# Designs tried in a protein design run: designed miniproteins, single chains, continued (4). Part 44

Each design is a single chain, and the fold is of that chain. pLDDT is the mean over its residues in the fold that is shown.

## One batch from the design tools (miniprotein)

Design m13615
Fold by ESMFold2-Fast:
Structure m13615 (fold): chain A 88 residues (1-88)
Amino acid sequence: SLVDEILALWPAFVAAMAAQGRLDEVEAISEQIVKAIQRGSERDKEALRKLLEDMKRYLAENPPPANPSQEAIALAERIQARIRAAAA
């Protein structure tokens, strides 16, 4: 599913964003994902597909560091839990 693909890429994406000093943007993106999953409209599904493609492109251009920070790891895990809860 789209949610499973987003969840699979999420730790690498957060690590890459952290390496660029963009962790504050990660929280805003996570809120958009959770709300889109909860609403579940066709527009929300299109937004999640676009986000997944944007994440894939970002990771291709900004590969995640080999050793991500504990802050980035912890944030990614907290957000994954929120996304899983929203999809349940």
Scores: mean pLDDT 87

Design m13616
Fold by ESMFold2-Fast:
Structure m13616 (fold): chain A 78 residues (1-78)
Amino acid sequence: ETAELVLKVAEEAAKLFEQGERDIARALMEITAGIIVANSPDPERAREIAQRFLDRVDAAKTPEEVLEAGRWAAEELA
């Protein structure tokens, strides 16, 4: 499930963000956004969700906010 994958990646990205590996965390979230679009039966809606997901990731200042971005995207994809 794409939603399950998004949550799992967000958890790992949040850990990397906490460890100071912010560039790697960001890269994982970018790859995840691409997977959201590629695996969607509705590519237009998926692009909108993926863009808002990345906007939330870009605004994140804490690991908790990174995880919240992933949870939001997973709920939109459910």
Scores: mean pLDDT 81

Design m13617
Fold by ESMFold2-Fast:
Structure m13617 (fold): chain A 80 residues (1-80)
Amino acid sequence: GDSYFLGQVERLRRNLEELKNSTESPQKKLLYAGSLEGLARIVLGVGKATGDLSEEARKAIDELIAELRKEIAELQKQVS
């Protein structure tokens, strides 16, 4: 249901905020950010495949993926 997908987005957003506040190396943060982006794409794919994804949940997941990709790009600059 929609509450499930919104709950997964909330969990992944908390993980992203923890990552941003972490004192870990940029290399470790980049690996974790990549894993979170992959998980967000899986959640989106499952929601699309089941037809249970509301427009609100889809927008929330798309926004989360965009934020994760922005964080990945910033971390990539730090490890290059």
Scores: mean pLDDT 84

Design m13618
Fold by ESMFold2-Fast:
Structure m13618 (fold): chain A 60 residues (1-60)
Amino acid sequence: GPEAARLDEFNRRAAEIVETESDPKRARELVRQEAERLGVDPVLAESFAKIVEREAERKA
């Protein structure tokens, strides 16, 4: 449904941000902004933002 499509889009955008943004704090902020733009649940968005920050830190 529409919610599943929204989460799929969010996951694709988060993956792109991790690949293109080397600053973990900026990567987290960009993911947070995409979640807000797509209307993703705030609790889910914050959990995902923390995962993205950790992945960016490991890559840096």
Scores: mean pLDDT 77

Design m13619
Fold by ESMFold2-Fast:
Structure m13619 (fold): chain A 65 residues (1-65)
Amino acid sequence: DAKRREITAEMVEKYEQKLKEIDAEVAKLSETLDQAEVDKIRQEKLAKMSTEIGKEGMEKLKEAA
């Protein structure tokens, strides 16, 4: 169970890091784009991030056995 906790903590750390990157990118985009477009891009990036991290986390948990 220690390995699962470590993998979960690693995935949470990665999620938080990517969330910060998305927020920074969205802030830059808000200088050029309308709020509605910014919100749409943020939603798309969050969805992609969640899918990618979830897939990576599941693969790591599966391989850790």
Scores: mean pLDDT 79

Design m13620
Fold by ESMFold2-Fast:
Structure m13620 (fold): chain A 86 residues (1-86)
Amino acid sequence: MKEETIALGRIYVAVGNLLAKKGEYEEAAKSYEKAIELFEEADPNSPELAEALRNLAKVYEKLGEKEKAAAYQARAEAVEAAYEAA
């Protein structure tokens, strides 16, 4: 169950990465947000969650949403610290 949830989250990250490469940042953000939801359900302190949060922060920087970008970047760093300590 959790492994299937992580696998689906990774698909959404891959879709978000493709959309971001195309410059479709709003759609990329939606895909990363879905990936984050799935990774949080599976494991709130995972490398997959940290990656998705960091990618979403970069997308919000491209959209000019500086406050959202900073918030997601800070959360990515907190998740990275948590799983590196475990």
Scores: mean pLDDT 85

Design m13621
Fold by ESMFold2-Fast:
Structure m13621 (fold): chain A 84 residues (1-84)
Amino acid sequence: AEEEAKKALEWGEKGDKKAIEPLIKWLSHPSPEVRAAAAEALGKLALKGYEEAIEPLKKALSDPSPEVRNAAAVALGLLELGKE
């Protein structure tokens, strides 16, 4: 779980498009920690121009975990600020 969360963050920082599909899959991971990290990483990738990350982030706003919902909300908030 922690290893996957760290990897998600690294993929978000690097901006690797190939990481998008694994990160979307990780939004369904049993660990809320991994789902939150995946949402944060997808937010960073969306900021880099990968629009395919945006819809999965919107779905994460409905996650049962407050941690995951917060990560998705922060990511989408940063995208909104970047559009101005």
Scores: mean pLDDT 78

Design m13622
Fold by ESMFold2-Fast:
Structure m13622 (fold): chain A 59 residues (1-59)
Amino acid sequence: MDAEALAKEAGEASKAGDTEKARELGAKAWQAAGQPSEVALNAPDGDKAAASGATYALS
């Protein structure tokens, strides 16, 4: 699965200020990593997208 690539891309989008894209990519990363949590990932500040990367890294 490309969960690591999706999580990295989400983190980079968040750092670039593209919060909407970061949120979308973070949701896909969570799905690919087997940790689907749209309620947790659907947040306006983009931190949830970064959290998806941390979850994948801990797997």
Scores: mean pLDDT 59

Design m13623
Fold by ESMFold2-Fast:
Structure m13623 (fold): chain A 69 residues (1-69)
Amino acid sequence: EEEEKEFERFLDMAIGVVKLAARRSPEAGRRAAEAFGQWVKETFGEEKGNEALERVQKALDETIAELEA
């Protein structure tokens, strides 16, 4: 599943970027997560977009919670 592997690789990179952005600014992290989610929905479809957004949102929420601890 070449598309699935590319999707997972891209998702891992995107999560890293969102976490890094969130550590600098929660707003930057949220914007990155939103942009990523919309792009994935348009490119891979709604189902994969929702899956990606869920994983990215979880990483974002965890990072923000750590910053506010």
Scores: mean pLDDT 77

Design m13624
Fold by ESMFold2-Fast:
Structure m13624 (fold): chain A 79 residues (1-79)
Amino acid sequence: KEELKKKLLEKIGRIIRKIGEIIDLEKEIEKLKKEMEENPEKREEIEKKIEELEKKIKELEEEIKKLKEELKKIEEELG
C-alpha cells in the first residue's frame, strides 16, 4: 500500500506541474494576442508563435490524460 501511495503522489505531482505549464503557456498566448492587436504588422510572426504554444499545450494535455489513466489504475488497485 505504501509503495502505491508514493507512485500516486508522484503522478499527482507530475499532473500539477503540467497544469502549471499549461497555465503559463495560456498567459503567454494572451500576451501575444494583445501584442498582435497593438502591432498588426507583426500578426504573421505572432500567429506562428501562438500556434507553437498551442501545440505545446496539446502535448501537455495528452500527457496529463495518460497520467490520469495511470492514476485511476493505481486508485483501483488501492481499493
Scores: mean pLDDT 84

Design m13625
Fold by ESMFold2-Fast:
Structure m13625 (fold): chain A 75 residues (1-75)
Amino acid sequence: MKFEISFGSADQVDFEKLKEALKKLPGVKKITYEKSLGGARITVEFEEGSKVTVEDIKKALKELGIENASVRELK
């Protein structure tokens, strides 16, 4: 399964710190970071059968002080 995290202001996000926090989630398989002039997008891929939810990812972001990022599950 995959989740997308979208940011409106990429330059304000510490990607290395965020990557370390996301790696602590169970079943993380791959993390992809894409930066653009209008923002940033992070795609997190989890192992099949993972119980991770959008709320688990939002909780991890909140612990980093990130409260306004958009999180959605991809099919």
Scores: mean pLDDT 76

Design m13626
Fold by ESMFold2-Fast:
Structure m13626 (fold): chain A 93 residues (1-93)
Amino acid sequence: TKEYEEGKKLFLQGKYDEAIEYYKKALEIDPNNAETWRNLGLVLALQGKYDEAIEYYEKALEIKPLDAVTMMNLGQTRFNKRKGAAPGETPTT
């Protein structure tokens, strides 16, 4: 949708709050788009809003259970929530 593409553009520009608004509008049009739920979760995780990010990743996996990217992002977000680590930190020694 146009709303999804605009949300993705805003996300790439670091305009996270605006990206969230457009992704939510895209979900009103197509609530079964797992990629929109995943990207909404990713934006929220990058803002440190881990609880909301987890909920949206779980919704994405409800629609597309074998999405490896969503499973990885969910695992990383749960890890960051428990440790208070910065978003985007990779699990390295």
Scores: mean pLDDT 79

Design m13627
Fold by ESMFold2-Fast:
Structure m13627 (fold): chain A 62 residues (1-62)
Amino acid sequence: MERVDKAEEEVLKVASQLPPALQAWVKERVDRIREKLKKGEISEETAVEALEGMVKLLRDYL
């Protein structure tokens, strides 16, 4: 869980630089990843990879 929590914090930190509509979109994506992880639909490793990929995409678009 700690690895996912840290990756989520990085996503939200980058998202703070974005317009409110994009911040809301990012939060919905994060919540979806969290729900899938909680339900066992994805692994913790997959969740971390998805969150880290989101950080990279958001940084490239800033």
Scores: mean pLDDT 79

Design m13628
Fold by ESMFold2-Fast:
Structure m13628 (fold): chain A 69 residues (1-69)
Amino acid sequence: AADLARGRELHAQGKLEEAVAAYERTIAKDPTNALAHYELALVLRELGKTDEAKKHFERAKQLAEQGVE
């Protein structure tokens, strides 16, 4: 089930570029996956891509709130 788990393994191994690719693939398939946005943001932050990381952190928070009107 999804590249989310693979992204986590790659991140734990310090393979940041491959982890980014795995999380981006997860998001491309399911853009509402809050965990994928959150974990991608963590890896992007480690890579120094602060602006992209902030965008994904905010999206993860909104998705985690389940969009209650």
Scores: mean pLDDT 80

Design m13629
Fold by ESMFold2-Fast:
Structure m13629 (fold): chain A 86 residues (1-86)
Amino acid sequence: SDKEKLEELIEELKKAVEAGDAEKAIELTNELIEAIKNSKLPKEVKIEALQEAALILEKAYKQGVLSEEEYVKLHLELGKAYKEIE
């Protein structure tokens, strides 16, 4: 299901950050954004997924997995997705 796909992408994102894999974290975040945009899930579920991704990326930045430039770019893309989800 679409919900299971979002949950799997979030778990993979957590694992990529734990592994210090910046490239995979960036790729998975972009995949998550596209999955959210293409799903017909309730708005609340989409927002929760974006918020969880934002927290994971903040942790990645604070732990030095993501550079400031990478983190800012992904944070802006999540914010853009939040405004566009309907």
Scores: mean pLDDT 88

Design m13630
Fold by ESMFold2-Fast:
Structure m13630 (fold): chain A 60 residues (1-60)
Amino acid sequence: SMREEARRFMEELFRQLDKGEITLNEAVLAVSELSRETSAEDHKEMLQEVARKAAELRAK
C-alpha cells in the first residue's frame, strides 16, 4: 500500500487548493491521474477526501 505517500500527496494538494494555486477541478483531475500508481482503495479514499474538502469550501 502507498497509503503514506497518497496521504502526503493529498496534504500538498489541499495546501495548493487552500492557497488558490489550483482549482477543485484540477485537484480531482490530479487524483484521477494517479489511479494507476495507487491502490483502488487509496484512490477511492483520495476522491472522498477531495469531496469532503469541496464541502468544507462550500460551507464557508
Scores: mean pLDDT 75

Design m13631
Fold by ESMFold2-Fast:
Structure m13631 (fold): chain A 98 residues (1-98)
Amino acid sequence: SMEEEIKEKFKKLLDEALDHLVRARQALLEGNYDEAAKHFEEAVKLFREAYELVNDPLVKEAIEHFEKAVEAARQGNKEEALRHIDEALRLLSEAYEK
C-alpha cells in the first residue's frame, strides 16, 4: 500500500541518518569536532526528510536536539553534544515504536 511505501521510505531515511550519527559519535569521541559536525549535519538533513513524510512530533523534537548537538560539537563541547544525541535517540526510539 502507499502507506506501507511511505513507512518503508521513512525507516530507510532513519537508518541512513543513524549511520551518520554513529560516525559523528565516533568522531566526537576521538576529538574530531569538525568531522562530527559534518556527519550531524547530514543526519539532520535526513531526519528533516523523514519528518516531511510522516510529520511525527517526536522526529521534529529529535531534529532540534541534533541541531543543538551540531552546535555543541562545533564549540568542542563533547559532553553537551552527547547529551543532545542521547535525548534525540530516545525520542526516535519512541517514534519507531509507532
Scores: mean pLDDT 81

Design m13632
Fold by ESMFold2-Fast:
Structure m13632 (fold): chain A 63 residues (1-63)
Amino acid sequence: SRTVEVLRRLAERASPEKRRELLTAARLIEEGLVTGEQVAEAYRERYERTGDPFYGEVAEAIE
């Protein structure tokens, strides 16, 4: 899917920690456990809770 492709491309440019997180999200979508929309919503919610710009940037990129 387009969302999985975007997450994988972001992971290539990310730190090892953030790469693992993005690849986990991509894997969950590939396994049919979550949708790209659900991942974007989860990342937006996490950004609102933590203020970590990483979550906001990922959510925006996969919209």
Scores: mean pLDDT 82

Design m13633
Fold by ESMFold2-Fast:
Structure m13633 (fold): chain A 69 residues (1-69)
Amino acid sequence: MERAERIAENAVKGLNTAIEAGLGPADGTKLTLHFTRETPDGRVEETTVSFEIKDGKAVLTGVEHRERR
């Protein structure tokens, strides 16, 4: 849970930095980012983060985190 929230926060920060530089997506754009990580103990962590661009800012619309062995 906390890790997924941190991934989402970092993704929002990255998107907002790109938007402020004039390189980011336009208002109304919906984006979904998928992150997959395999841990040394054989678990697979899958995090899906969804955003919508509103008023020149990335707004978090959803976070889904799944862990598999």
Scores: mean pLDDT 75

Design m13634
Fold by ESMFold2-Fast:
Structure m13634 (fold): chain A 64 residues (1-64)
Amino acid sequence: ASPVVQKVAIHELEKALEKAKELGNEEAVKLLERALQYAKQGDIEKATELMKEAKKLVPELSEA
């Protein structure tokens, strides 16, 4: 992915990770930490899939 897309994905994942930690959902935290790892490697597709799984566990992550 482009550097700008990767940076945006990392920022979104960091915000989601903070929210999941605040809510105490360890499963969502693990998914988001893995997603952040993939995003940092440029694997935006894998990062997005893990983000979707985290949102299923913590619906508050998808509130705009």
Scores: mean pLDDT 78

Design m13635
Fold by ESMFold2-Fast:
Structure m13635 (fold): chain A 80 residues (1-80)
Amino acid sequence: SIEEMIKKLEAEVEKIKERIRKEYPSLAEEAEKEIDKILAETKEKLKKSKSEEEAKEVIDEFLVKVEEVLEKIRKKANAA
């Protein structure tokens, strides 16, 4: 169900946030704000999904966007 997919996404986001806080504490607030925005947009898209296929595409886009945030944070950490 869409509700179960949302719960899994929320759990995954919490794990990602915990890792960022441990590995990049100075950038954690910036990363968390951006990830929370992506999560909010993803939840809205999932609620509007008419099929499991559409929901999977939304989740795939979420994962790509989160990876982009993590890469951005890694580059900032390496530059500091």
Scores: mean pLDDT 82

Design m13636
Fold by ESMFold2-Fast:
Structure m13636 (fold): chain A 95 residues (1-95)
Amino acid sequence: MSFEAVKVTYRNILENPFVAAAMAPVDPAYRYLFLGAEALREKDYETAIEYFQKALDLAKTPEVKAIAYLGLAEAYRMLGDEEKAEQYFKKAESL
């Protein structure tokens, strides 16, 4: 999967977190991507970070890791931690 395709999937999950829930049979860590995206939509950035971190820890596929890194980058950016946001964005790009 290209990084461009990862960004499209991440955007789709933010617009509709149920996209991640539908992918749970492929990689159960998608459940935590769903929960993280819901937290981002609610502007609960601390909870979003916890769920995206769990998605990273349980991820079976590089795609889930890349999407979780994009979610972490966005959550940290919204909290004003631009350094961590940039670090996680670069990690997503390198997968």
Scores: mean pLDDT 81

Design m13637
Fold by ESMFold2-Fast:
Structure m13637 (fold): chain A 60 residues (1-60)
Amino acid sequence: IEKLREEYEKLRKEMERLSAEIAELIARGAPREEIERLTRELHEKALRLTELAKEIKELE
């Protein structure tokens, strides 16, 4: 259980960082392709976060 909670917290923090990076890239006028790649990574992490939240809820 604790391992899943730690993974969840770590992933949430990584998503916050990615969101900030994407915002910075948009502000700097980075190429659309680079923004899309990071957005895809954020989406994948969001799916993992949802899976972890489901597992934690099932164990509690």
Scores: mean pLDDT 80

Design m13638
Fold by ESMFold2-Fast:
Structure m13638 (fold): chain A 61 residues (1-61)
Amino acid sequence: SKKKAEELIKQGEKYLAQGDYEKAIKLYMEAMKLLPKIDGKTAARIVGRVLRAVGELLDKE
């Protein structure tokens, strides 16, 4: 499950870089479903990416 979470994070980062925050958030939320079975380093990265994507989405007028 850690490998799948990291893959989802990578895909989310790709969409985030393209400005597709909604798709990035969906991918990060899917990765977060794996958090209870993931080490703290990977969990922190997922949470950080979700927070950034949500922040950018909320900052859009």
Scores: mean pLDDT 73

Design m13639
Fold by ESMFold2-Fast:
Structure m13639 (fold): chain A 96 residues (1-96)
Amino acid sequence: HMEEGKKLLQRAIDAVRKAIEAVKAGNRDEALQYLREALTLVEELREKGYISEEDAQRILDALSRAIQAVLDGNPEEAIKALEEAIKILEESLKKL
Protein backbone atom coordinates (compact mmCIF):
# COMPACT_ATOMS: atom_id res chain seq x y z
CA HIS A 1 0.00 0.00 0.00
CA MET A 2 2.58 2.58 -1.18
CA GLU A 3 -0.16 5.19 -1.77
CA GLU A 4 -1.32 5.01 1.89
CA GLY A 5 2.29 5.28 3.08
CA LYS A 6 2.93 8.32 0.84
CA LYS A 7 -0.27 10.00 2.09
CA LEU A 8 0.63 9.39 5.76
CA LEU A 9 4.22 10.61 5.20
CA GLN A 10 2.94 13.77 3.47
CA ARG A 11 0.51 14.38 6.39
CA ALA A 12 3.41 13.98 8.86
CA ILE A 13 5.57 16.42 6.84
CA ASP A 14 2.66 18.91 6.71
CA ALA A 15 2.13 18.64 10.50
CA VAL A 16 5.85 19.32 11.17
CA ARG A 17 5.84 22.27 8.71
CA LYS A 18 2.82 23.76 10.53
CA ALA A 19 4.62 23.25 13.85
CA ILE A 20 7.57 25.29 12.46
CA GLU A 21 5.13 28.06 11.39
CA ALA A 22 3.53 28.07 14.87
CA VAL A 23 6.97 28.22 16.58
CA LYS A 24 7.98 31.17 14.35
CA ALA A 25 4.68 32.91 15.22
CA GLY A 26 5.30 32.38 18.96
CA ASN A 27 2.15 30.23 19.26
CA ARG A 28 3.27 27.58 21.76
CA ASP A 29 -0.12 25.82 22.13
CA GLU A 30 -0.58 25.52 18.35
CA ALA A 31 3.02 24.25 17.94
CA LEU A 32 2.47 21.56 20.61
CA GLN A 33 -0.83 20.52 18.94
CA TYR A 34 0.90 20.00 15.56
CA LEU A 35 3.80 18.18 17.26
CA ARG A 36 1.33 15.76 18.92
CA GLU A 37 -0.30 15.21 15.50
CA ALA A 38 3.14 14.49 13.96
CA LEU A 39 3.97 12.00 16.76
CA THR A 40 0.70 10.13 16.15
CA LEU A 41 1.32 9.97 12.38
CA VAL A 42 4.92 8.73 12.83
CA GLU A 43 3.69 6.00 15.24
CA GLU A 44 1.10 4.93 12.61
CA LEU A 45 3.80 4.91 9.89
CA ARG A 46 5.97 2.69 12.13
CA GLU A 47 3.07 0.36 13.08
CA LYS A 48 2.09 -0.12 9.40
CA GLY A 49 5.72 -0.63 8.30
CA TYR A 50 5.87 2.37 5.92
CA ILE A 51 9.11 3.57 7.57
CA SER A 52 11.95 1.59 9.14
CA GLU A 53 12.25 1.25 12.94
CA GLU A 54 15.54 3.20 12.68
CA ASP A 55 13.99 6.11 10.73
CA ALA A 56 10.96 6.13 13.07
CA GLN A 57 13.24 6.37 16.12
CA ARG A 58 15.30 9.19 14.55
CA ILE A 59 12.13 11.18 13.75
CA LEU A 60 10.62 10.55 17.21
CA ASP A 61 13.90 11.67 18.85
CA ALA A 62 13.89 14.88 16.77
CA LEU A 63 10.21 15.56 17.60
CA SER A 64 10.90 14.96 21.33
CA ARG A 65 13.80 17.45 21.24
CA ALA A 66 11.50 19.95 19.46
CA ILE A 67 8.79 19.53 22.14
CA GLN A 68 11.36 20.10 24.90
CA ALA A 69 12.77 23.17 23.11
CA VAL A 70 9.23 24.64 22.76
CA LEU A 71 8.57 24.01 26.48
CA ASP A 72 11.95 25.61 27.36
CA GLY A 73 11.14 28.70 25.23
CA ASN A 74 13.94 27.99 22.73
CA PRO A 75 12.42 28.52 19.24
CA GLU A 76 15.81 28.25 17.44
CA GLU A 77 16.49 24.74 18.82
CA ALA A 78 12.86 23.73 18.17
CA ILE A 79 13.08 24.80 14.49
CA LYS A 80 16.46 23.03 14.08
CA ALA A 81 15.02 19.75 15.44
CA LEU A 82 11.86 20.07 13.28
CA GLU A 83 13.95 20.70 10.14
CA GLU A 84 15.89 17.51 10.96
CA ALA A 85 12.57 15.61 11.29
CA ILE A 86 11.36 16.94 7.89
CA LYS A 87 14.63 15.84 6.22
CA ILE A 88 14.24 12.26 7.52
CA LEU A 89 10.52 12.18 6.57
CA GLU A 90 11.32 13.44 3.04
CA GLU A 91 14.08 10.79 2.65
CA SER A 92 11.57 8.12 3.77
CA LEU A 93 9.00 9.42 1.24
CA LYS A 94 11.56 9.12 -1.60
CA LYS A 95 12.14 5.43 -0.67
CA LEU A 96 8.43 4.61 -1.17
Scores: mean pLDDT 88

Design m13640
Fold by ESMFold2-Fast:
Structure m13640 (fold): chain A 76 residues (1-76)
Amino acid sequence: MEGGELALKGGTIAAKNGKGKGLRLGIAGALAGAGGIFTGSAADAAAGGELAKLGGKLGGSKEGEELGELGKKLGE
């Protein structure tokens, strides 16, 4: 749940600051994080965090990248 929440926030921030692939990965990370929250799946939360991190990195959003990394770590 906690990892999914961070992935959702990180993905949303990455999407706001993203362009092209960064925007798409940010959206995907936010959706996967939300899925992790609803299902209680640590794997979904970790996947969402990784996608949010990549979206933030590609989109130039440090906040999205950092929150995605934290979501991934909490998925373990």
Scores: mean pLDDT 72

Design m13641
Fold by ESMFold2-Fast:
Structure m13641 (fold): chain A 55 residues (1-55)
Amino acid sequence: SELERRAEELFRQARVALEAAKLSSPEMSDKLRQLARELLERGERLRKQAEELAR
C-alpha cells in the first residue's frame, strides 16, 4: 500500500539522519536526532493506519 511505502521512506530518512548525527557537531547532532524521532513517529502512525485499513 502507499501508506506502507511512505512509512518505509520515513524510516529510511530517520536512519540517514541518525547516521549523519554521529558525524556532526553536538548542535547539529541534537537537531538530527529530533528530526529522526519525528520521522519515526510519523512512520509508525502511517503503519498503524495501514494495519487498520488491511482489516
Scores: mean pLDDT 85

Design m13642
Fold by ESMFold2-Fast:
Structure m13642 (fold): chain A 58 residues (1-58)
Amino acid sequence: SARERAEELEKKGDEAYKKGNLDEAIQYYSQAFVYYLEAGDEEGAERYRKKIEELKKK
């Protein structure tokens, strides 16, 4: 499902972030955001939109 895909991409983003690969983390979180929107999970989408904005400030 779109939600399961979003959760998988979130985990990959978290792994990239732990390694200090900010650009890679942003790519995965951006994909997760799109899949959360596709799943109708507005709260999940907004959470990752905020996280992407936060990482771009660094």
Scores: mean pLDDT 84

Design m13643
Fold by ESMFold2-Fast:
Structure m13643 (fold): chain A 88 residues (1-88)
Amino acid sequence: SEVEELVEAARRAAREGDEEAFERVAEFGRRVAERERIEELARRIMEEEKFEREEAERYAAAGLAIEILQELVRKAKELGVPLDEVAR
């Protein structure tokens, strides 16, 4: 499933610094997170890390995607259902 692939991508990005995996997670964030929330988080990243806007938005989208994926994993575990069932 896409969600299982994204959970694995998030783990590879975190553990191995896999830029391709990180971009997949960021793209998921751009699709599922609210644009206003991405923009607000990107603004904070720009202020704190001195990133360019595009880089800050990429990191913001990935961070929000990780939050969403963690919540889906937590909910699937609590309900005792496959990750795909919660993502529907």
Scores: mean pLDDT 79

Design m13644
Fold by ESMFold2-Fast:
Structure m13644 (fold): chain A 68 residues (1-68)
Amino acid sequence: SKENKEKIEKLKEEIKKLLEERKKLVAQLREAQAAGDAEKAAALQEQIEEVQKKIGELIKEIKKIKEE
């Protein structure tokens, strides 16, 4: 349906934004590791895991819509 297509497009845009966020967090993690900031590196690792989890959930949602 047209509604399902629009919903999928919105979810794809959300994934795209999360991928850019993950890219920035990975760059910040590398900088924190180079600086020897273990506390900041640990916090950034946790943020990256949360972003990866969200991306996975949105991909599963798209698959569900496509199978309907």
Scores: mean pLDDT 87

Design m13645
Fold by ESMFold2-Fast:
Structure m13645 (fold): chain A 83 residues (1-83)
Amino acid sequence: SAAEAAADAALAAAREAIREARSREALAAAIAAALIAVGGKVEAKILIETGKASEEEAEALILEDAARALELVEKARALAAAA
């Protein structure tokens, strides 16, 4: 799905930001981004499997978490560039 592709892209960007990190702050932001991207997919799956969210609601949550992860990737890259 487009949502899963967005989460996978956010995770890939976070992994690259981890490799680029030159400070503790940049590394922390990049790791947080990776955890949010992965966590969003896991949460969505659990909510669907337990009947607590529709597929459409779960997809929206994945997209929201992917967007948040990308914001942290941008922060990590800005911190790396400043170091």
Scores: mean pLDDT 85

Design m13646
Fold by ESMFold2-Fast:
Structure m13646 (fold): chain A 77 residues (1-77)
Amino acid sequence: MSEEEFEAEVLLALGLIYLTIGKMDYERGDYESAIESYEKAIKLFQEAIELATGPLRQEAERNLEDAKKFLEEVKKK
């Protein structure tokens, strides 16, 4: 595993953590915190995509799409 691949895995993992926090905040009605967490997840997934290849990149792209979808849902309140 290259340093770039390892960094991409770390970024993907952090993105998933923020995505989960955002979902929890949304379920609690804390929409402002959910937006912040989803925006952080989006940035982390975008960075992971730049460094990742193959299956790891595909996973980061799927999670980016999900995060963007959840962000739009929250913005609608």
Scores: mean pLDDT 87

Design m13647
Fold by ESMFold2-Fast:
Formats: structure tokens, sequence, C-alpha cells
Structure m13647 (fold): chain A 65 residues (1-65)
């Protein structure tokens, strides 16, 4: 589904942002968001996946612009 695809891409973006961040708090929050997005994708629930994707993309944007 579109939500699942978005969640997988969001998880990858959040992990990349975590790798580039030197702030331990920000890194931890991005990894948590990435994990949530991955769990959302694997749940099979489109609404849950879309919500998780939005959170992870927002975290990635904070680091990457």
Amino acid sequence: SAGVEAARRAAEAAREAARRSTDPELKRNMLKAAQGAEEGAESGNDALARTAAAGAFRMAKMVMG
C-alpha cells in the first residue's frame, strides 16, 4: 500500500538523518521514529503506517533540511 511504501522510505530517511546527527538526543529520537515507521509498515495497517511515516519524515527533515 502507499502507506507501507511511505513508511519504509521514511524509516530509511530517519536512519540516514540519525547517522548525520551528532546530537545524542536528536539521534535517539530519529532512530525511535525510524523504528516506529518500520513497525507501521509491517503492521499491514495503512493508517498506522501513514502516521508513522509522517513522524519519521518530520524527524529526517529536521537534520537534512
Scores: mean pLDDT 81

Design m13648
Fold by ESMFold2-Fast:
Structure m13648 (fold): chain A 63 residues (1-63)
Amino acid sequence: KKVEERLDELVARGEISPEQREKIIELTKTPAKFLYDRGIISKEEYDKLLDENFEKALKELGV
């Protein structure tokens, strides 16, 4: 599961705008990037955390 791929599908369906896509990516990546940049999590764990954070954000936003 890729966050960017899911967001591209939402844009294609007209559910979100391209501008909203960029904002969601930034909000999703920023906390995970903090952990990854400090070597606390691996790249695989980073990708998993992005997917989990994205699913949670979509559920809370009702998208």
Scores: mean pLDDT 70

Design m13649
Fold by ESMFold2-Fast:
Structure m13649 (fold): chain A 61 residues (1-61)
Amino acid sequence: GPASEYITKAAEAALRGDPQKALEYARKAAEFGGGQSVRDLADAFEASGHTEAARALKEGA
């Protein structure tokens, strides 16, 4: 659904080093009820060493 699509786009933007787009897509995911999924993804990225990507995602959720 829309939340899943925005979560995917937020993750892709964060990994590309595009924090503005990552934040935008994370906020849209949260609007469609995906906020917890964005936070869980951010925690997984942080655990994997993707600290900057995780930070961008957490700011949007």
Scores: mean pLDDT 82

Design m13650
Fold by ESMFold2-Fast:
Structure m13650 (fold): chain A 70 residues (1-70)
Amino acid sequence: MATVEKLIEILREKAKSMNEDDKKLLEKVIEELKKTTSASQAYDLMVKVSLELPTKVANAVAQALREALA
């Protein structure tokens, strides 16, 4: 789906400017996102991981979700 593809693209761009630890966390989110089969599943995954991730990485995930859904 275009929304999931856009989310993955935005997250990859954000990962490029992050330190190694944050980059690894975003890469794991991208891997899980690739396994989703619908925009609804992708949204639920992004919300769930944002609650479990460090604040800085969680904020990047939340921002990517807003940009992809706008």
Scores: mean pLDDT 75

Design m13651
Fold by ESMFold2-Fast:
Structure m13651 (fold): chain A 79 residues (1-79)
Amino acid sequence: AAIVAKLLSSDAATVNEAKNALLTLSAADKAAIAAALAASSNAALVADVSAALAALALLGDADAAAVLAALQAAQAAAA
């Protein structure tokens, strides 16, 4: 919850802090964040977290890539 709020911040330093926190989270915590976002259906929130997860996946985080794929599937199902 707190990490999600930070990722939505317009302050780049706060967003970077949240991205760093995501990098250190377990796969279960990343999945829980994605599930909470999918349940909320807030498109702006989902877009910002998807971007953060994509950045982590680019760094080689397979858990972030899997969570991003699940979140994108949930968005497609909601459309």
Scores: mean pLDDT 64

Design m13652
Fold by ESMFold2-Fast:
Structure m13652 (fold): chain A 68 residues (1-68)
Amino acid sequence: SEEELWREVDAALVAMEASIGLRIAKEKNLPEEVIELYEKAIDAANQGRVDEARKLLEEARKLMEESL
């Protein structure tokens, strides 16, 4: 159904955003805690746990801003 497709699209978008954030965190040598949160967000998104992935992505972004 279209609902299943949109769920897959949402998961893919969260995974993509988290992957970009992970790359930036690694390039800037940010703390391990930031890196781990982005990795957890990617894993959650890949498992279809979109709401959990979004929360992890938000936590990662907050720590990234505090580390910059």
Scores: mean pLDDT 86

